# Designed miniproteins, single chains, continued (2): the designs that were tried, part 16

Each design is a single chain, and the fold is of that chain. pLDDT is the mean over its residues in the fold that is shown.

## One batch from the design tools (miniprotein)

Design m4557
Fold by ESMFold2-Fast:
Structure m4557 (fold): chain A 84 residues (1-84)
Amino acid sequence: AMKKFKTTERLTDEQAEEVRKVLLEALYSENPDFEKFKEKLRALGLSDETVEFVLSVVKIIKSNPNVTKEQREKAVDAVVEELR
């Protein structure tokens, strides 16, 4: 069973949209530079724990060959909603 991630982070709508854009950019990159994406997410005010969590979700989505583009985008949206 997957442990449900709980965070104390509460993003504004504007911050949530910026985080979503970074995660979608990482998701659609063939060879994503995850260190660059970590720096971008930290610059948005996210904790190291939250940064590692959201990028781990992107890595899991990218590793699953049976997930559709729509399902991948819904997973990113669900992660961003957890931070609001």
Scores: mean pLDDT 75

Design m4558
Fold by ESMFold2-Fast:
Formats: structure tokens, C-alpha cells, sequence
Structure m4558 (fold): chain A 79 residues (1-79)
């Protein structure tokens, strides 16, 4: 279904956002300003995508919860 496609894209975008955020922090701690800027931009783009997908979902509240849970899991795995 269309909803299933939206939720799959949402989970993917949420994971990528969390992974990029971890890489951003690592780059900042390492003093790699160029890499930090790249990941900061990537995080912003992915967070915008996550918001758009939540809005398109049949149940935005549930979609937001799914995104939050995926971000948390991805952040733990990336750390």
C-alpha cells in the first residue's frame, strides 16, 4: 500500500538522519570542520524528509513515534 511505502521511506530516512547526526558529532570532536559541515547539511535534509513523510502518513502521530524509535535504535548502533 501507499502507507507501507511511506513508512518504509520514513524508517530509512530516520535511520540515515540518526547515523549522520552521530557522524556530525564525531567530526566536530575530531576538529574536521569540512566533514562536520557535510553531515550537518545531510542531517538537515533528512530531517526535512522525515517531517514531509510524517505529514503524508495516514496517522502522523504514529508515524512520528516510528521515526523517533528508528532514530534511537540507529543512533545506538552507530555509536
Amino acid sequence: SEEERILEELRRAAREAAEAAVEYVRAREAGDEEKAAEYEKRVAELEKRVRELIEKSKNPEEAAKIALEERARAAERAA
Scores: mean pLDDT 87

Design m4559
Fold by ESMFold2-Fast:
Structure m4559 (fold): chain A 73 residues (1-73)
Amino acid sequence: DEEKKKKAAELLLRAIEAARAGDVEAAAELIIEAAKALGHELSREEALAIARALAAEPREVLDAAIAELRKQL
């Protein structure tokens, strides 16, 4: 469903913004909700690992990802 994909993209956008701000816990929660919107279940450990990886990326990489997701929304 395109509506679920859009919701997941919005949640992922917010997760990347949270990770860029250094809020790894908020990013992990948003990642879990994005996966849930697509019918997938992520553990807190998996979501935290993804959030930490995002927070470790250069700001320029995260800014590019945010811009790309906004183009899809």
Scores: mean pLDDT 83

Design m4560
Fold by ESMFold2-Fast:
Structure m4560 (fold): chain A 55 residues (1-55)
Amino acid sequence: MSPEELEVEVLAGLAMIKASVLGDKEALEKVVEISKIEDLEERKKKLEELLKELM
């Protein structure tokens, strides 16, 4: 497991927690779909965008 993989997993966890607390089911579904993306850089970018939207 690379440090970059760990960072992406942490971002995904934060997004899921935030979406759950806010009751945003669409955002939860988006986190799951983003987690299926093979490219770590693209996954990180989309998770950062989602977290910004949730803020």
Scores: mean pLDDT 79

Design m4561
Fold by ESMFold2-Fast:
Structure m4561 (fold): chain A 65 residues (1-65)
Amino acid sequence: SLSVEEVARAVAGVLLAIGGVVEAKYFNDKERGIKIAEDGLRLAREAGDERSARQAERLLELTKE
């Protein structure tokens, strides 16, 4: 099982990646959105939670569209 710190990092990573999608799609700033989503993916990967990392990867791809 993940530690509380790892869970917090995984959640933060996914939320940050969601923020990247919002920046790109709602505020029409694709470059900034990609950077935010990349930071989110990095945090999710550091947490070691494959599910959160996959979610963040999907969100990053949505940001690039």
Scores: mean pLDDT 86

Design m4562
Fold by ESMFold2-Fast:
Structure m4562 (fold): chain A 68 residues (1-68)
Amino acid sequence: MKERLELQMEAGVVALHAAVIYVLTGDERAREALRLAQEAVEAAERGDLERARELLRRARELLREVEA
């Protein structure tokens, strides 16, 4: 249960970050990161923790590219 909640919270924070970057920049990579982070929240809610981690990893990689 703790790991699921932690992944949901982390994915939520990443989704919020991606949404802010997308609103400020209009960068499609930020929009894709938002989509992936939202899918990670849904995967964690279903108990698919491995998929949630992979989606969250990909979302973070995209955000690094936008901010570089």
Scores: mean pLDDT 83

Design m4563
Fold by ESMFold2-Fast:
Order: sequence, then structure tokens, then C-alpha cells
Structure m4563 (fold): chain A 99 residues (1-99)
Amino acid sequence: SAEIELLIKGIISNLEQMIRVARARGLDTSELEKLLEKLKDPSLSDKEKLEIAKEALKIAEELRAQFLATSTDEAEKATVDHLLAAIENLVKQLEKLVK
């Protein structure tokens, strides 16, 4: 489905941005990077991609909590919050479309 492909691309893009911001603060992003690479695998079913996206969302939530616990600027905190909200919304939309 073209709509599912666009949602997955959106999830990937927002996760890549989250990883970039978190790495700039010295946070360990290795688990999220592994899930991101799995999500890019074209051989996986839409259902398998949804499960990976849900797992990536949980790791992104943990990463946000670690980010907020570090000394960082308010604009970066706002960026992380916006990225997480975007991922949550895209995963919710993906869940509605996956058969």
C-alpha cells in the first residue's frame, strides 16, 4: 500500500532525526538504530513492520526521558517532544491500516 509506505517513511525520517539529536547529547542510540534498519527491510510484512515501529516508539520514549534528564536547551527539548509526538501519531495511523 502506497499509504502504508508513506507512513513507514515518515516514521523512519522522524526516528533518524531523534537519533541525530540524541547522539549530539552523547546518548546511546544503538538499539533504536538497529530497529530503524529492520524497519527499512523490504522483505518484512506490513504487520512485522508495525511491530518493529511499536518497539521503536517505546525505545524513542525511553530516549526522550534520558534526553530530558540531561542538561540541554529548551529548543532541543521542544524538538524531541515534537519528533516523539509525530512518531506516535504515525504509528497510530499505521496500526489502523495494517491488516
Scores: mean pLDDT 86

Design m4564
Fold by ESMFold2-Fast:
Formats: C-alpha cells, sequence, structure tokens
Structure m4564 (fold): chain A 113 residues (1-113)
C-alpha cells in the first residue's frame, strides 16, 4: 500500500540519521549545530508518521510517536542548555525505539486490513 511504502521510507530515513548521529558522537565529531539540525529533521519525520497514524485511526501508534517526539524535543533542550551530548544521544535512542514501536503498530494495522 502507498501508506506502508511511505512508513518504510520514513523509517529508513530516521535509521540513517540515527546511525549518522551515533557514529559522529563516538568519533568525537558531533557538533551542537549538527545535532540540532539532525534532531529537527527527526522531529519533522516523526510528525509525518504521526499524521499517517492519525489517518489510520491507530491511537496506540499515535501515542508512541508523540512520546518519541517529546523525547526529541527534550534532547534539543539539553543541547541548548549545554548539557552532555551523552544524555542527548540516550534520549534520541529512546525516541528511535518508540518510533519503531509506532511503525510496527501501523504496519500491523495495515496488514490486518
Amino acid sequence: SPAAERIRAIEAEIQKIFVDLVNAYFAGKLTKEKALEKLKELIRLVEEAIRIARELGDEEAVAALEEAKRKLEEAIRKIENGEPMHDVIELVSEAVALFRKGVDLMLDHLAAR
């Protein structure tokens, strides 16, 4: 379905951004500017996934994706407050796990139709 294809495309983009952030962090190359840019991109992708979940009527997926968005917004606040990048990456990891949960719920919903 077109919805399933778009969900998988969003998942692939989020995974690529997450891997890039983690690799930059462990290489000691993750700047505040790059982290903020990538977190804002992740939030846009999660917001698109929330719109798809709402169109599907999948309330559990919406809840998981909104929690993922809140963790990404908290990560941005930590960067702006000069908090350790380790805490930022931990929040991003938690957000990505919640996003994957939302994706799995949406794909299961589409497969049941």
Scores: mean pLDDT 90

Design m4565
Fold by ESMFold2-Fast:
Structure m4565 (fold): chain A 60 residues (1-60)
Amino acid sequence: ALEAFFATFDRDGDGRLSRAELRQVLRLMGLDPSDAELDAIMAETGGTFEGFRRLVARYA
């Protein structure tokens, strides 16, 4: 599940994804985003698990 993946990448335990952690999550999903694409996703989600879940939910 996505939640299990997010938990393993949130090594700080603060509920936020760093740019590097976001890159790794996307790579595990079969995507290889550019630095510009990562910056855009970070801006849209605010670098939080909740922001990322909201982004994913909009496509489901």
Scores: mean pLDDT 69

Design m4566
Fold by ESMFold2-Fast:
Structure m4566 (fold): chain A 89 residues (1-89)
Amino acid sequence: MREEAERYLREAEEEIELAEELLKEAEELEKKEGKTKEEEREAVVKFTAAGILVAAADFYIRKAVELLGEETERVRELRKRVEELKKKL
């Protein structure tokens, strides 16, 4: 049970890390003065992909909590990161 929950939390962490990276790249593209239409499209794609990854991370965290039967410190930290990302979406 705990080993399976840890696998879900690792998946969630990987999705969160990728979403954080994509949002930073999207923010940099949005702040660019004189950006091209290609750069504008790239920003939208990165923002959309980040949203999908955040949803996937939330799903994996929920599965881990179901298996653990409780909300551990690791779950709380990952949920906090997901909520921070949701505020930027």
Scores: mean pLDDT 84

Design m4567
Fold by ESMFold2-Fast:
Structure m4567 (fold): chain A 76 residues (1-76)
Amino acid sequence: MAEWEARIKANPDDAKAWNNLGNAYLAAGDVEKAIEYYEKAAKLGSATAYANLAQLYKSLGEEEKAKEWLEKAKAL
């Protein structure tokens, strides 16, 4: 986590770093931060983050949000 946070402080538009930070927080069980950081990565153009958001919302039972992010991932 700390390494990805340091990279983001140096370059706030590093989509890969935001996505990897989301992965790290999800692995730690912090779903709320994982969503926040995946959304940052997705806004910066990370196709992987769109897919991760779709999967995460599906796992939370948020079917409409999961479908929205899945459609965004397909449009890339």
Scores: mean pLDDT 80

Design m4568
Fold by ESMFold2-Fast:
Structure m4568 (fold): chain A 69 residues (1-69)
Amino acid sequence: SAEAEKYYEEGKKLAAEGRLAEAKKLYEKAIELDPNYAEAYENLGEVLQAMGRYEEAEEYFKKAKELKP
């Protein structure tokens, strides 16, 4: 999951810069490498919400909640 963590951290940097589409792509790669990465699902949901994609955001928030104790 070191590779997943790298994509997650890069995604956070891009999201902070307002580069939402690029941040989304990096969070998607983090999830591809680690399907149980709850924080990546949460941040992907936040990026989708910021992009106005509310229904998709809700699905990712739900997945994140299911993965977190």
Scores: mean pLDDT 86

Design m4569
Fold by ESMFold2-Fast:
Structure m4569 (fold): chain A 68 residues (1-68)
Amino acid sequence: SAETERVIEEVRRLAEEALELVRAGSPDAPDRVLELLRFGGEHQDNPEVQRVYSELMERLARAMEEAA
C-alpha cells in the first residue's frame, strides 16, 4: 500500500541519518537513534515495515558496536 511504502521510506531515511551520525561520532546520534526506535515501535504490527526496520537496526547496532 502507499502508506506502507511511505513508512518504509521514512524508516530508511531515519536509519541512514542515524548510521551517518553514529559513524561520525556525532553528539546528535543518540537523539536520531531514539527517533528511529520510536518510529519503528509505532509500526510494530506491520510485518513488511518490521522486516526492513529489523535489518536496518542490525546495521545500526553493528555501527554502534564499532564506534564504542
Scores: mean pLDDT 84

Design m4570
Fold by ESMFold2-Fast:
Structure m4570 (fold): chain A 98 residues (1-98)
Amino acid sequence: MVKEAKKALLAGKYDEAIEYAEKALKEDPDNAEALILLAEAYLKQGKYEEAIELAEKALEIAGPDNARALIVLAEAYRKQGKEERAEELYRRAREALR
């Protein structure tokens, strides 16, 4: 279901992406990829608080240097007007991609 969630997200079908990611998490609650995809879908829908919670959980599971989770967290904080926090997280994501 993770592959289907990713395809739906890329197609802009955020509700469908959420359904597939939630199904993946029902089978494996510690699936960091599914948590990241769900956070990305909530971010696209403007559900910033939910995106933050899911991205933070993904970092706990995948480790503190997961670039995709850090980017989702940074974008969500930026959308909430927390620019200093967002910039710190973007910097960490850039370092993680090296």
Scores: mean pLDDT 84

Design m4571
Fold by ESMFold2-Fast:
Structure m4571 (fold): chain A 55 residues (1-55)
Amino acid sequence: DEVEKFKKELEELIKKGKIEEAREKLKEFVAELLEKGKYEEALKIIDYFFELITK
């Protein structure tokens, strides 16, 4: 599951304080999801990112 693998990558980047790199990867992944019509998955990963950075 590509979404699940990407969530783990975001967690590791944010845990290491690489927030800008995480934002760049999030933007690329969201664009891919939107191109594939996976709108709900795009929103979920965006929400997940904000949960990680606002803790």
Scores: mean pLDDT 82

Design m4572
Fold by ESMFold2-Fast:
Structure m4572 (fold): chain A 64 residues (1-64)
Amino acid sequence: GPLYRVEIVGEKPGILSDGTVLEPGTVVEATAVRLSSDGKFLIVTLTDGRQLLVGVDDVRVERL
């Protein structure tokens, strides 16, 4: 099952690995969350296996 609830906050969207744009205010459930090597982005693995790239300051993460 999902381990995290991820909410996109602020004005910047997140981008999925398939090119889909997730608008601010979108809430998704995730199985994994990882910080990018430069610390600027969060890489979120959704329950369907797609990865979300979102700015670290543009997201809120809650552990389920």
Scores: mean pLDDT 86

Design m4573
Fold by ESMFold2-Fast:
Order: structure tokens, then sequence, then C-alpha cells
Structure m4573 (fold): chain A 74 residues (1-74)
């Protein structure tokens, strides 16, 4: 099961995608979730290790598995 903070990061990226954003920066996710960038980075890395997010220099994106899970959480 995802922690509440992991769910918040996943849903922030999903909402960004619904609003037409290809990716979100760690700073943008921090602003949307009210978490620090360090906290977002830690949770995003854990979600990426689970195959739910993709982290690149362009930002953070959902995988297909991450999108499916985000849809279940809404």
Amino acid sequence: MLTPKEKAVLLAVYVGELLGRESLTLRQIATLTGMSQATVSRHARRLAARGLLEISEEGVRLTEAGRALAQELL
C-alpha cells in the first residue's frame, strides 16, 4: 500500500497530466503537495523504484502502471 505522502505525489503528477503538462518538476510537486523538495524527491524515488513514476532531467512523469493506480485513488 502507498503511504499518504506517496499518494499525494502520485496524484499531483496525475493532475498535472490532466491539465496538459507532460511532466512536473520536484519544485512544482512540492508546491502542489505542501511538502519540501527533499521530501518529494525521497517519495518520488520510491515510487520510481516501484515502476509508478519516471524521473528525468525534464521532470517527473507517470508510467502506465502509475496512471492506472492514480485513477483508482481518485
Scores: mean pLDDT 86

Design m4574
Fold by ESMFold2-Fast:
Structure m4574 (fold): chain A 55 residues (1-55)
Amino acid sequence: SAFDVQRAILLRELGVTAPLSRAQLEALIALAKELRDEPAEVRLARLRTAYQELS
């Protein structure tokens, strides 16, 4: 599904295995979309922070 593809891309970008619920993953995907126009380093740092807070 499109969700599974987006999940795989997000986990690859973070370089981690995410044992997160679907709702938590959807929140991270939504944040990633909001940050799409940010520099890659800023985007990745903010996504990693959000991942840690959701864990």
Scores: mean pLDDT 72

Design m4575
Fold by ESMFold2-Fast:
Structure m4575 (fold): chain A 73 residues (1-73)
Amino acid sequence: MDQALADIEKVKDTPSGQAVLEAAAKVSGVKDWRSLPPEEQRKALRELLRVSLQRGQVGRENGGVAGPTPLPE
C-alpha cells in the first residue's frame, strides 16, 4: 500500500537522498531540509528515484555526488 513511501524513506537515508533534500531546501529558501514541508521532501525524493531508475543504477559511483551533510545551526 504505502510501498512508495517506504522506498522514499529508504532513499532519504542515502547520501544522494540527503543531497537532493538539501538542494530542495535551498531552492525553497530554507537552510535546513528538515524545515521543508513533508510534501516537498517527498517530491524531491520521488524525482531522485525516477532519475535513478532511468539510469538503471542507484548511483553511488555515478548519478550524483554525495557531499557532507551540514548540521542545522
Scores: mean pLDDT 65

Design m4576
Fold by ESMFold2-Fast:
Structure m4576 (fold): chain A 86 residues (1-86)
Amino acid sequence: SAAAAAEAAAAAERARQVLLEMQGAINALIQEALEKGLPKSEVQKRFDDIAAKALAAAPPSSRETVLRAIEDARLAVEKAVEEVEK
């Protein structure tokens, strides 16, 4: 029980680190897209690479959490790119 709780806590911490690294990379991608005028196809390609790296780094017990975060982040990137047309 205590060992299982410790493993769960360690997996959660690793998942948190993966999510923070992914969010940082996504924020950098959005900034670069705005500064350099990257086409949506290039932004999507780079996002997919960031998402693949996050998923590969995720512990198995946290894979679903990371997948959900990836889908949420994809929507956020789409909105951010669309809103900056102004």
Scores: mean pLDDT 80

Design m4577
Fold by ESMFold2-Fast:
Structure m4577 (fold): chain A 65 residues (1-65)
Amino acid sequence: MSVEEMADYLKTKYGFSEREATIAAKSALYAGLSIEQVDRIINELKKEKGTVSGFELASRLVSLL
């Protein structure tokens, strides 16, 4: 999966901005994560914080590296 495909998915499903989606997509792919794994992480963050921005997702993904 490309960065562009992941970023487009995040924009479409979660309403992230272009910048948020791109940063999160790069972090996810650098960590070797699939869309399903990213969805699980977003759902976990929603349980912890309620609303999740793409920047919060990117921060969590970087912490897994």
Scores: mean pLDDT 80

Design m4578
Fold by ESMFold2-Fast:
Structure m4578 (fold): chain A 92 residues (1-92)
Amino acid sequence: SVLSIIAIALQLIGLSLDGAEVKIEVEGDSATITFSNLTPEQIELVREIGEQFEEEGADVEVEIEGDSATVKLSNLSEELREMLEILAKNLS
């Protein structure tokens, strides 16, 4: 839903505002979100964000390494891709 996509966007923005480094790269119907400087609580939020992308129909792979995380997304809807493209431009 549009509200779920907005909720994901707000969580990504919130992580960036709370000191995490968030980098988004979009390529066709795929995207990679890289996070660094995460607290343990933020790592749990990244896992939850991955689950929310899966609920919105994306294929999701989450990899956690120390205080860093990578979320790999494929099979993105048009709406998810547009949201991620907007965030990629503004959160870099």
Scores: mean pLDDT 87

Design m4579
Fold by ESMFold2-Fast:
Order: structure tokens, then C-alpha cells, then sequence
Structure m4579 (fold): chain A 75 residues (1-75)
């Protein structure tokens, strides 16, 4: 049913949200450690982490859009 699809989509969106938050915190710590080794290393780590976070954010946005679409069909 649409209600079951909406619940599943919501759970998937919540999981991606948690992954984005974990990746953001991980990147922050890696950048902080890299700054001790030099500014170029910090820039590289920040860029890599930002790209990884962006990839996860796209998946999160997609999951949210799917959930919203199912919710709109229910009401």
C-alpha cells in the first residue's frame, strides 16, 4: 500500500540523513587532524570529504523526495 511505501521511504530518508551527519562529523575531524600536517593536506581532505558528503546528500534528497511524493498521494 501507499502507506507502507511511505513508511519505508521515510525510514530510508532517515538512514541517509544519519549517514550525511556522520560523514560531516568525520570530515570535520579529518580536516582538523590534517591541519596539523599542513594547509595543502587540510584542503585536500576537506575537498574529498565535501564530495563524499555531497554524494550522500544527493541520495538523502532523493529519498526525501520519494517520501514526500508518497505522502502527497495519501492526502
Amino acid sequence: SLEEEARRAREEAERYREEVERKREETRRRVEEAEKRGPEEAKRVRREGTLEEASLSVKYIGAVATYVAYERKLK
Scores: mean pLDDT 84

Design m4580
Fold by ESMFold2-Fast:
Structure m4580 (fold): chain A 78 residues (1-78)
Amino acid sequence: GEIEELRLRLGILEGLFGIIKGVEKVTGEPQLDLYRKLIEELERLAEEARRLGDEELLERVERLLEEVKEELKRAEEK
């Protein structure tokens, strides 16, 4: 159903966040555009989670959003 699809999307975005951080660590290059795109996708996912009333999913998405925003701020300092 819709909730299972959103959970799959969250899992994919979590994996992508790990890959982006790995790329940044290996290259030393700031991944500003990739973090911004990830934030946009997570914000859309949060809106869908709110619409469906899945509070657990929403909390997981918002937690990841906070982590990505912190990494973006760190990358912007370079």
Scores: mean pLDDT 85

Design m4581
Fold by ESMFold2-Fast:
Structure m4581 (fold): chain A 95 residues (1-95)
Amino acid sequence: MSPKELIEKAKEYLEEAKKKLEEAKKAFDEGDYKKAIELAKEAIKYAQKAVELAKKAVETGDEKEKKEALEIEMEAGVVEVEAAVILVVSKKKLE
């Protein structure tokens, strides 16, 4: 895959991660902690896939592509942290 193709796929996974995170937040807000846990896990998995592809783009991309890939890594990292918080708190609510 070219760096451009890696960035495009990483963006798609990041968008899915953000969508799952929003769904997890809504489930948490509604008191559906079991659903919040499952959606938070999905958000983390999609964010990790985005990071994996973005790291590959950083290795082979030009200056502009490297910048876009690093921005994806940063945004995916934020999704992972927020999803991990929902996951931990939701598990505590079910104990």
Scores: mean pLDDT 89

Design m4582
Fold by ESMFold2-Fast:
Structure m4582 (fold): chain A 86 residues (1-86)
Amino acid sequence: KLEEEKLEFLKFLEKKAKLKEPLKLEDIPSKDRPILDPVFEYFEYKYGIEVDLEKETLGEILDKIIEESGKSPSELTKELEEYLKS
């Protein structure tokens, strides 16, 4: 269930960033998808977390965000959607 929710979060990022290729949990953002850097900077700032976008996978980064925020991937999707509308 949690892994499925993580994949739905990645699909949300694909749609918002207008990516042509699907995101995978094993992707490393700065190497594979640097356009996502501002999204992770938002979560770093809001939750006081540190992520290594050149070494950590999307799955590892999302796990840190879930742990520090106490939110599900679905809740994080809604939060990010509200942020991107402002």
Scores: mean pLDDT 77

Design m4583
Fold by ESMFold2-Fast:
Order: C-alpha cells, then structure tokens, then sequence
Structure m4583 (fold): chain A 56 residues (1-56)
C-alpha cells in the first residue's frame, strides 16, 4: 500500500539529487495523503509539494 508508494518516492528523490531531509519529506507527504484516502496520483503530487516546502 501507501508505505511502498512512499518508499519508491523517497528512493526516486534521492536518485535525482534530493537531500535526505527532502526525500523524507517527500515520502511522508505521499504516505499521509494516501492514508487520508487520496488516490496514488494525488498522493504523488502531495509528495512533490512536501519536497518543495522542505526547501531543497
């Protein structure tokens, strides 16, 4: 479920040069949105927003 989606988002962020803090924020954003009932696409967008807000 959402934990696997969040893990993949974190790994993708790290591979693309994100800091560990930004990658963690991305994963948390994805997981929180998915657990709140968002579809996978919306959860992915929440992760991107969390990454931007982390300032990296």
Amino acid sequence: GGEELARRARESALRNGASEEAAEATAKGVLDAYQAGADPETAGRAGVRAHILAGD
Scores: mean pLDDT 78

Design m4584
Fold by ESMFold2-Fast:
Structure m4584 (fold): chain A 108 residues (1-108)
Amino acid sequence: RAAAAREALARGLREAAEHLRQGDPAAAAEAVRRGIAEAAGVPEEEIAVSFDLAEGAIVFTVRPGDLADPETRALLDRLGAMFSLVADDPEVRALLREVAALLREQAA
């Protein structure tokens, strides 16, 4: 459900912002990872999240896999569908901007 996906991602981003304010980018990355996994309905172990502090960027990767593998395709399809549902949400966009600003602040 789109509303549940938006709320899950927003929650993860809010938790990440709080961890960044406390100077804990590792905990912030973990909060984003949980939010993405819950929003997309995929296992947390399939997703890794890191930050480029200087660029203020959230970098996420998925488990390396063969694109011919149905499980890998299903994972990528779920992630793509989730991002399509939440990309235009004003709260998600505002939270992404806040996290990006906090990441740049950590780099300064």
Scores: mean pLDDT 77

Design m4585
Fold by ESMFold2-Fast:
Structure m4585 (fold): chain A 112 residues (1-112)
Amino acid sequence: DRAKLAKELLETIKKAEEYAKNVDLDGLLEEAKRMMELADKMGDRELQELVNSTIQYMFSIYSDSVRKKWLEQGKEIHPSWLEGEKANEELIKKLEEQKKKLIELLESIINS
């Protein structure tokens, strides 16, 4: 059962990243909610913290994808709307490391 939850969480992470890259906020929010629900069912504090960091990473990718799409369309990005939510390069790298750690932990659970 724990291995099944870990497999489902890995699938939700992949879908969340795809929605973030495709600027699909509704899809990203749905998968983020599912990630939190799955982590809660697994009952592990460290895993819940890694999931929260991974969700922040997904929203950072989403914000970058929004900026790129707006610039490609010749639209001016309003600084006060995006800059307050923009993770800097160092924060994004740190969040990506937490995502990698989460994936490794989930793969360990599946193989145990």
Scores: mean pLDDT 80

Design m4586
Fold by ESMFold2-Fast:
Structure m4586 (fold): chain A 59 residues (1-59)
Amino acid sequence: EPVVGDHPLSVIHQMLKEGAPVEELVEKYIEMKKEAGIELTEEEIKNLRKHIEKILKEL
């Protein structure tokens, strides 16, 4: 998108603070990327899980 009002990771971070499980957050991010025409690789999905888990540990 040429203009980003809300970054996908910001949406995921907000959902995580609202108590959504990590796996649901990962699926939501993948879905948002697919809707934007971006297909994530398995490695990118793995890195995303690690990033979300790191945020969770900081809470």
Scores: mean pLDDT 71

Design m4587
Fold by ESMFold2-Fast:
Structure m4587 (fold): chain A 73 residues (1-73)
Amino acid sequence: GRTLSNPVKLVLERGGQRLSVRSRMVHSVDVYDENGNLVASLGPGESVLLSRPGTYYLRSSGIGGFTYELTPV
């Protein structure tokens, strides 16, 4: 089976969460909302505030692993 971790689906029950991305490779991670609108393009060590609850999708540029963290604000 093909289980792609990309796009990564994030479901936020509450808004006001900071999404931080960590990558071991120099890749960007694009963040989309549930309507397919680009919210942010994150480089290494960058973060974005997800102010609205809902479903988000993370998509990496290129082939490489990334990790992410959600921190309430």
Scores: mean pLDDT 73

Design m4588
Fold by ESMFold2-Fast:
Structure m4588 (fold): chain A 90 residues (1-90)
Amino acid sequence: MEKIEELKKRIEEHEKNLQATVDKMRELDALVREHGPLEVMKKLGYEAESEEEARKLLRDIVTSLVADALNQVGEIIEAEIELKRLEKEL
C-alpha cells in the first residue's frame, strides 16, 4: 500500500511541476507580447545587447521550459502506468 501512496505523491508533484512550467511559459509569452523580447530579457536580469540576442536567449529559455514540461509528462505517464498495474493486483 505504501508504494501506491508514494506513486500518487510522485504524480501529484510532477503535475504541480508541469503546471508551474506551463504558467511560466504563459507569463513569458504575455510579457513578450506586451514589452518585446529585449525589454523582457532586461527585466529578467539578462544582459542582451540587441533584439536578436534577446530573441536567441528567449528561444533557449523556451526550449528549456518545453524540455522540462515533456520530462514532467513522461514521469506522470510512467507513474500512472505503474500505479494502475499495482491497483489491479489489489
Scores: mean pLDDT 82

Design m4589
Fold by ESMFold2-Fast:
Structure m4589 (fold): chain A 75 residues (1-75)
Amino acid sequence: EERARESWELFLEALAEVGGEELAEKLRELIEKAEEAEKAGDKETFAKIEKELEELLKENEEKLKEAHKLARERA
């Protein structure tokens, strides 16, 4: 859990560098909302957030790949 969280933080930091702070913040917010919906058992909200994440990832595929590479090099 802690290691996964650390890797995720490194990825978000790298994404902010290549994609901008707004993109990184949007992704972080969606992940947090997805976790909250899952814990609450709110399947409808979770499914909506999951679709928003998929769309965000597709729209920013190049920036996400660059951020992932940068985060991997730092991890």
Scores: mean pLDDT 76

Design m4590
Fold by ESMFold2-Fast:
Structure m4590 (fold): chain A 60 residues (1-60)
Amino acid sequence: SKEASEDLMKKVEIYVSKTKDEKEKAEVYEGLAERAKALGDEETAEKAQKKAEEYKKKAE
């Protein structure tokens, strides 16, 4: 479960590094945070949520 969340986080980070749309980056990290929460991985969920908030502010 935690390994799956961490692998997904790594793939999301690679995807995000290839896009320039800050709003899309925020939405992708928000989705990851919800997924990690559902998997019981609070640590990954918190990291993803923090990244989502950072990108949301940059998208303004």
Scores: mean pLDDT 79

Design m4591
Fold by ESMFold2-Fast:
Structure m4591 (fold): chain A 82 residues (1-82)
Amino acid sequence: ADELFEEAEKLLNEAMELFKKYGPTDEAVELFAKGAELAARALKEQGKDDLARYVLEQAAKIAESLGRDELAKRLRELAEEV
């Protein structure tokens, strides 16, 4: 459980770094979304719904700060379905 959470945080941090260095490229957006969804699903499978929601909410805040409001809304909706 903790290992999956740490991996999720690492993926989100790497996506955030790509966004800061290269801007909102297709690669950065794809990595960001895939990382958040994958991490949330893995955490749900372990019964860590609170951690899954946290990961998606963190990703949504990052997306919103980058002007990706539709992506942020989608990630928030996924968090509510956790």
Scores: mean pLDDT 74

Design m4592
Fold by ESMFold2-Fast:
Structure m4592 (fold): chain A 66 residues (1-66)
Amino acid sequence: PADDYVDAGEMYLKLGEYERSIALYEKAIALDPQNARAWEGLARAYEKLGEEELAKRYREKAEELK
């Protein structure tokens, strides 16, 4: 399920593996585009990479799905 990819993405995010984390969150979104946790995780990963505008956009998407 999408949540399995979100959980894996969170684990890699915690480990500082931001690119792997992004790929997992993108997989979760492909399976369930309404998964707010996946959009939130994607926003956090991009914030860690310094992509602040992209992170803001994904955070707004997550908030819309709350």
Scores: mean pLDDT 85

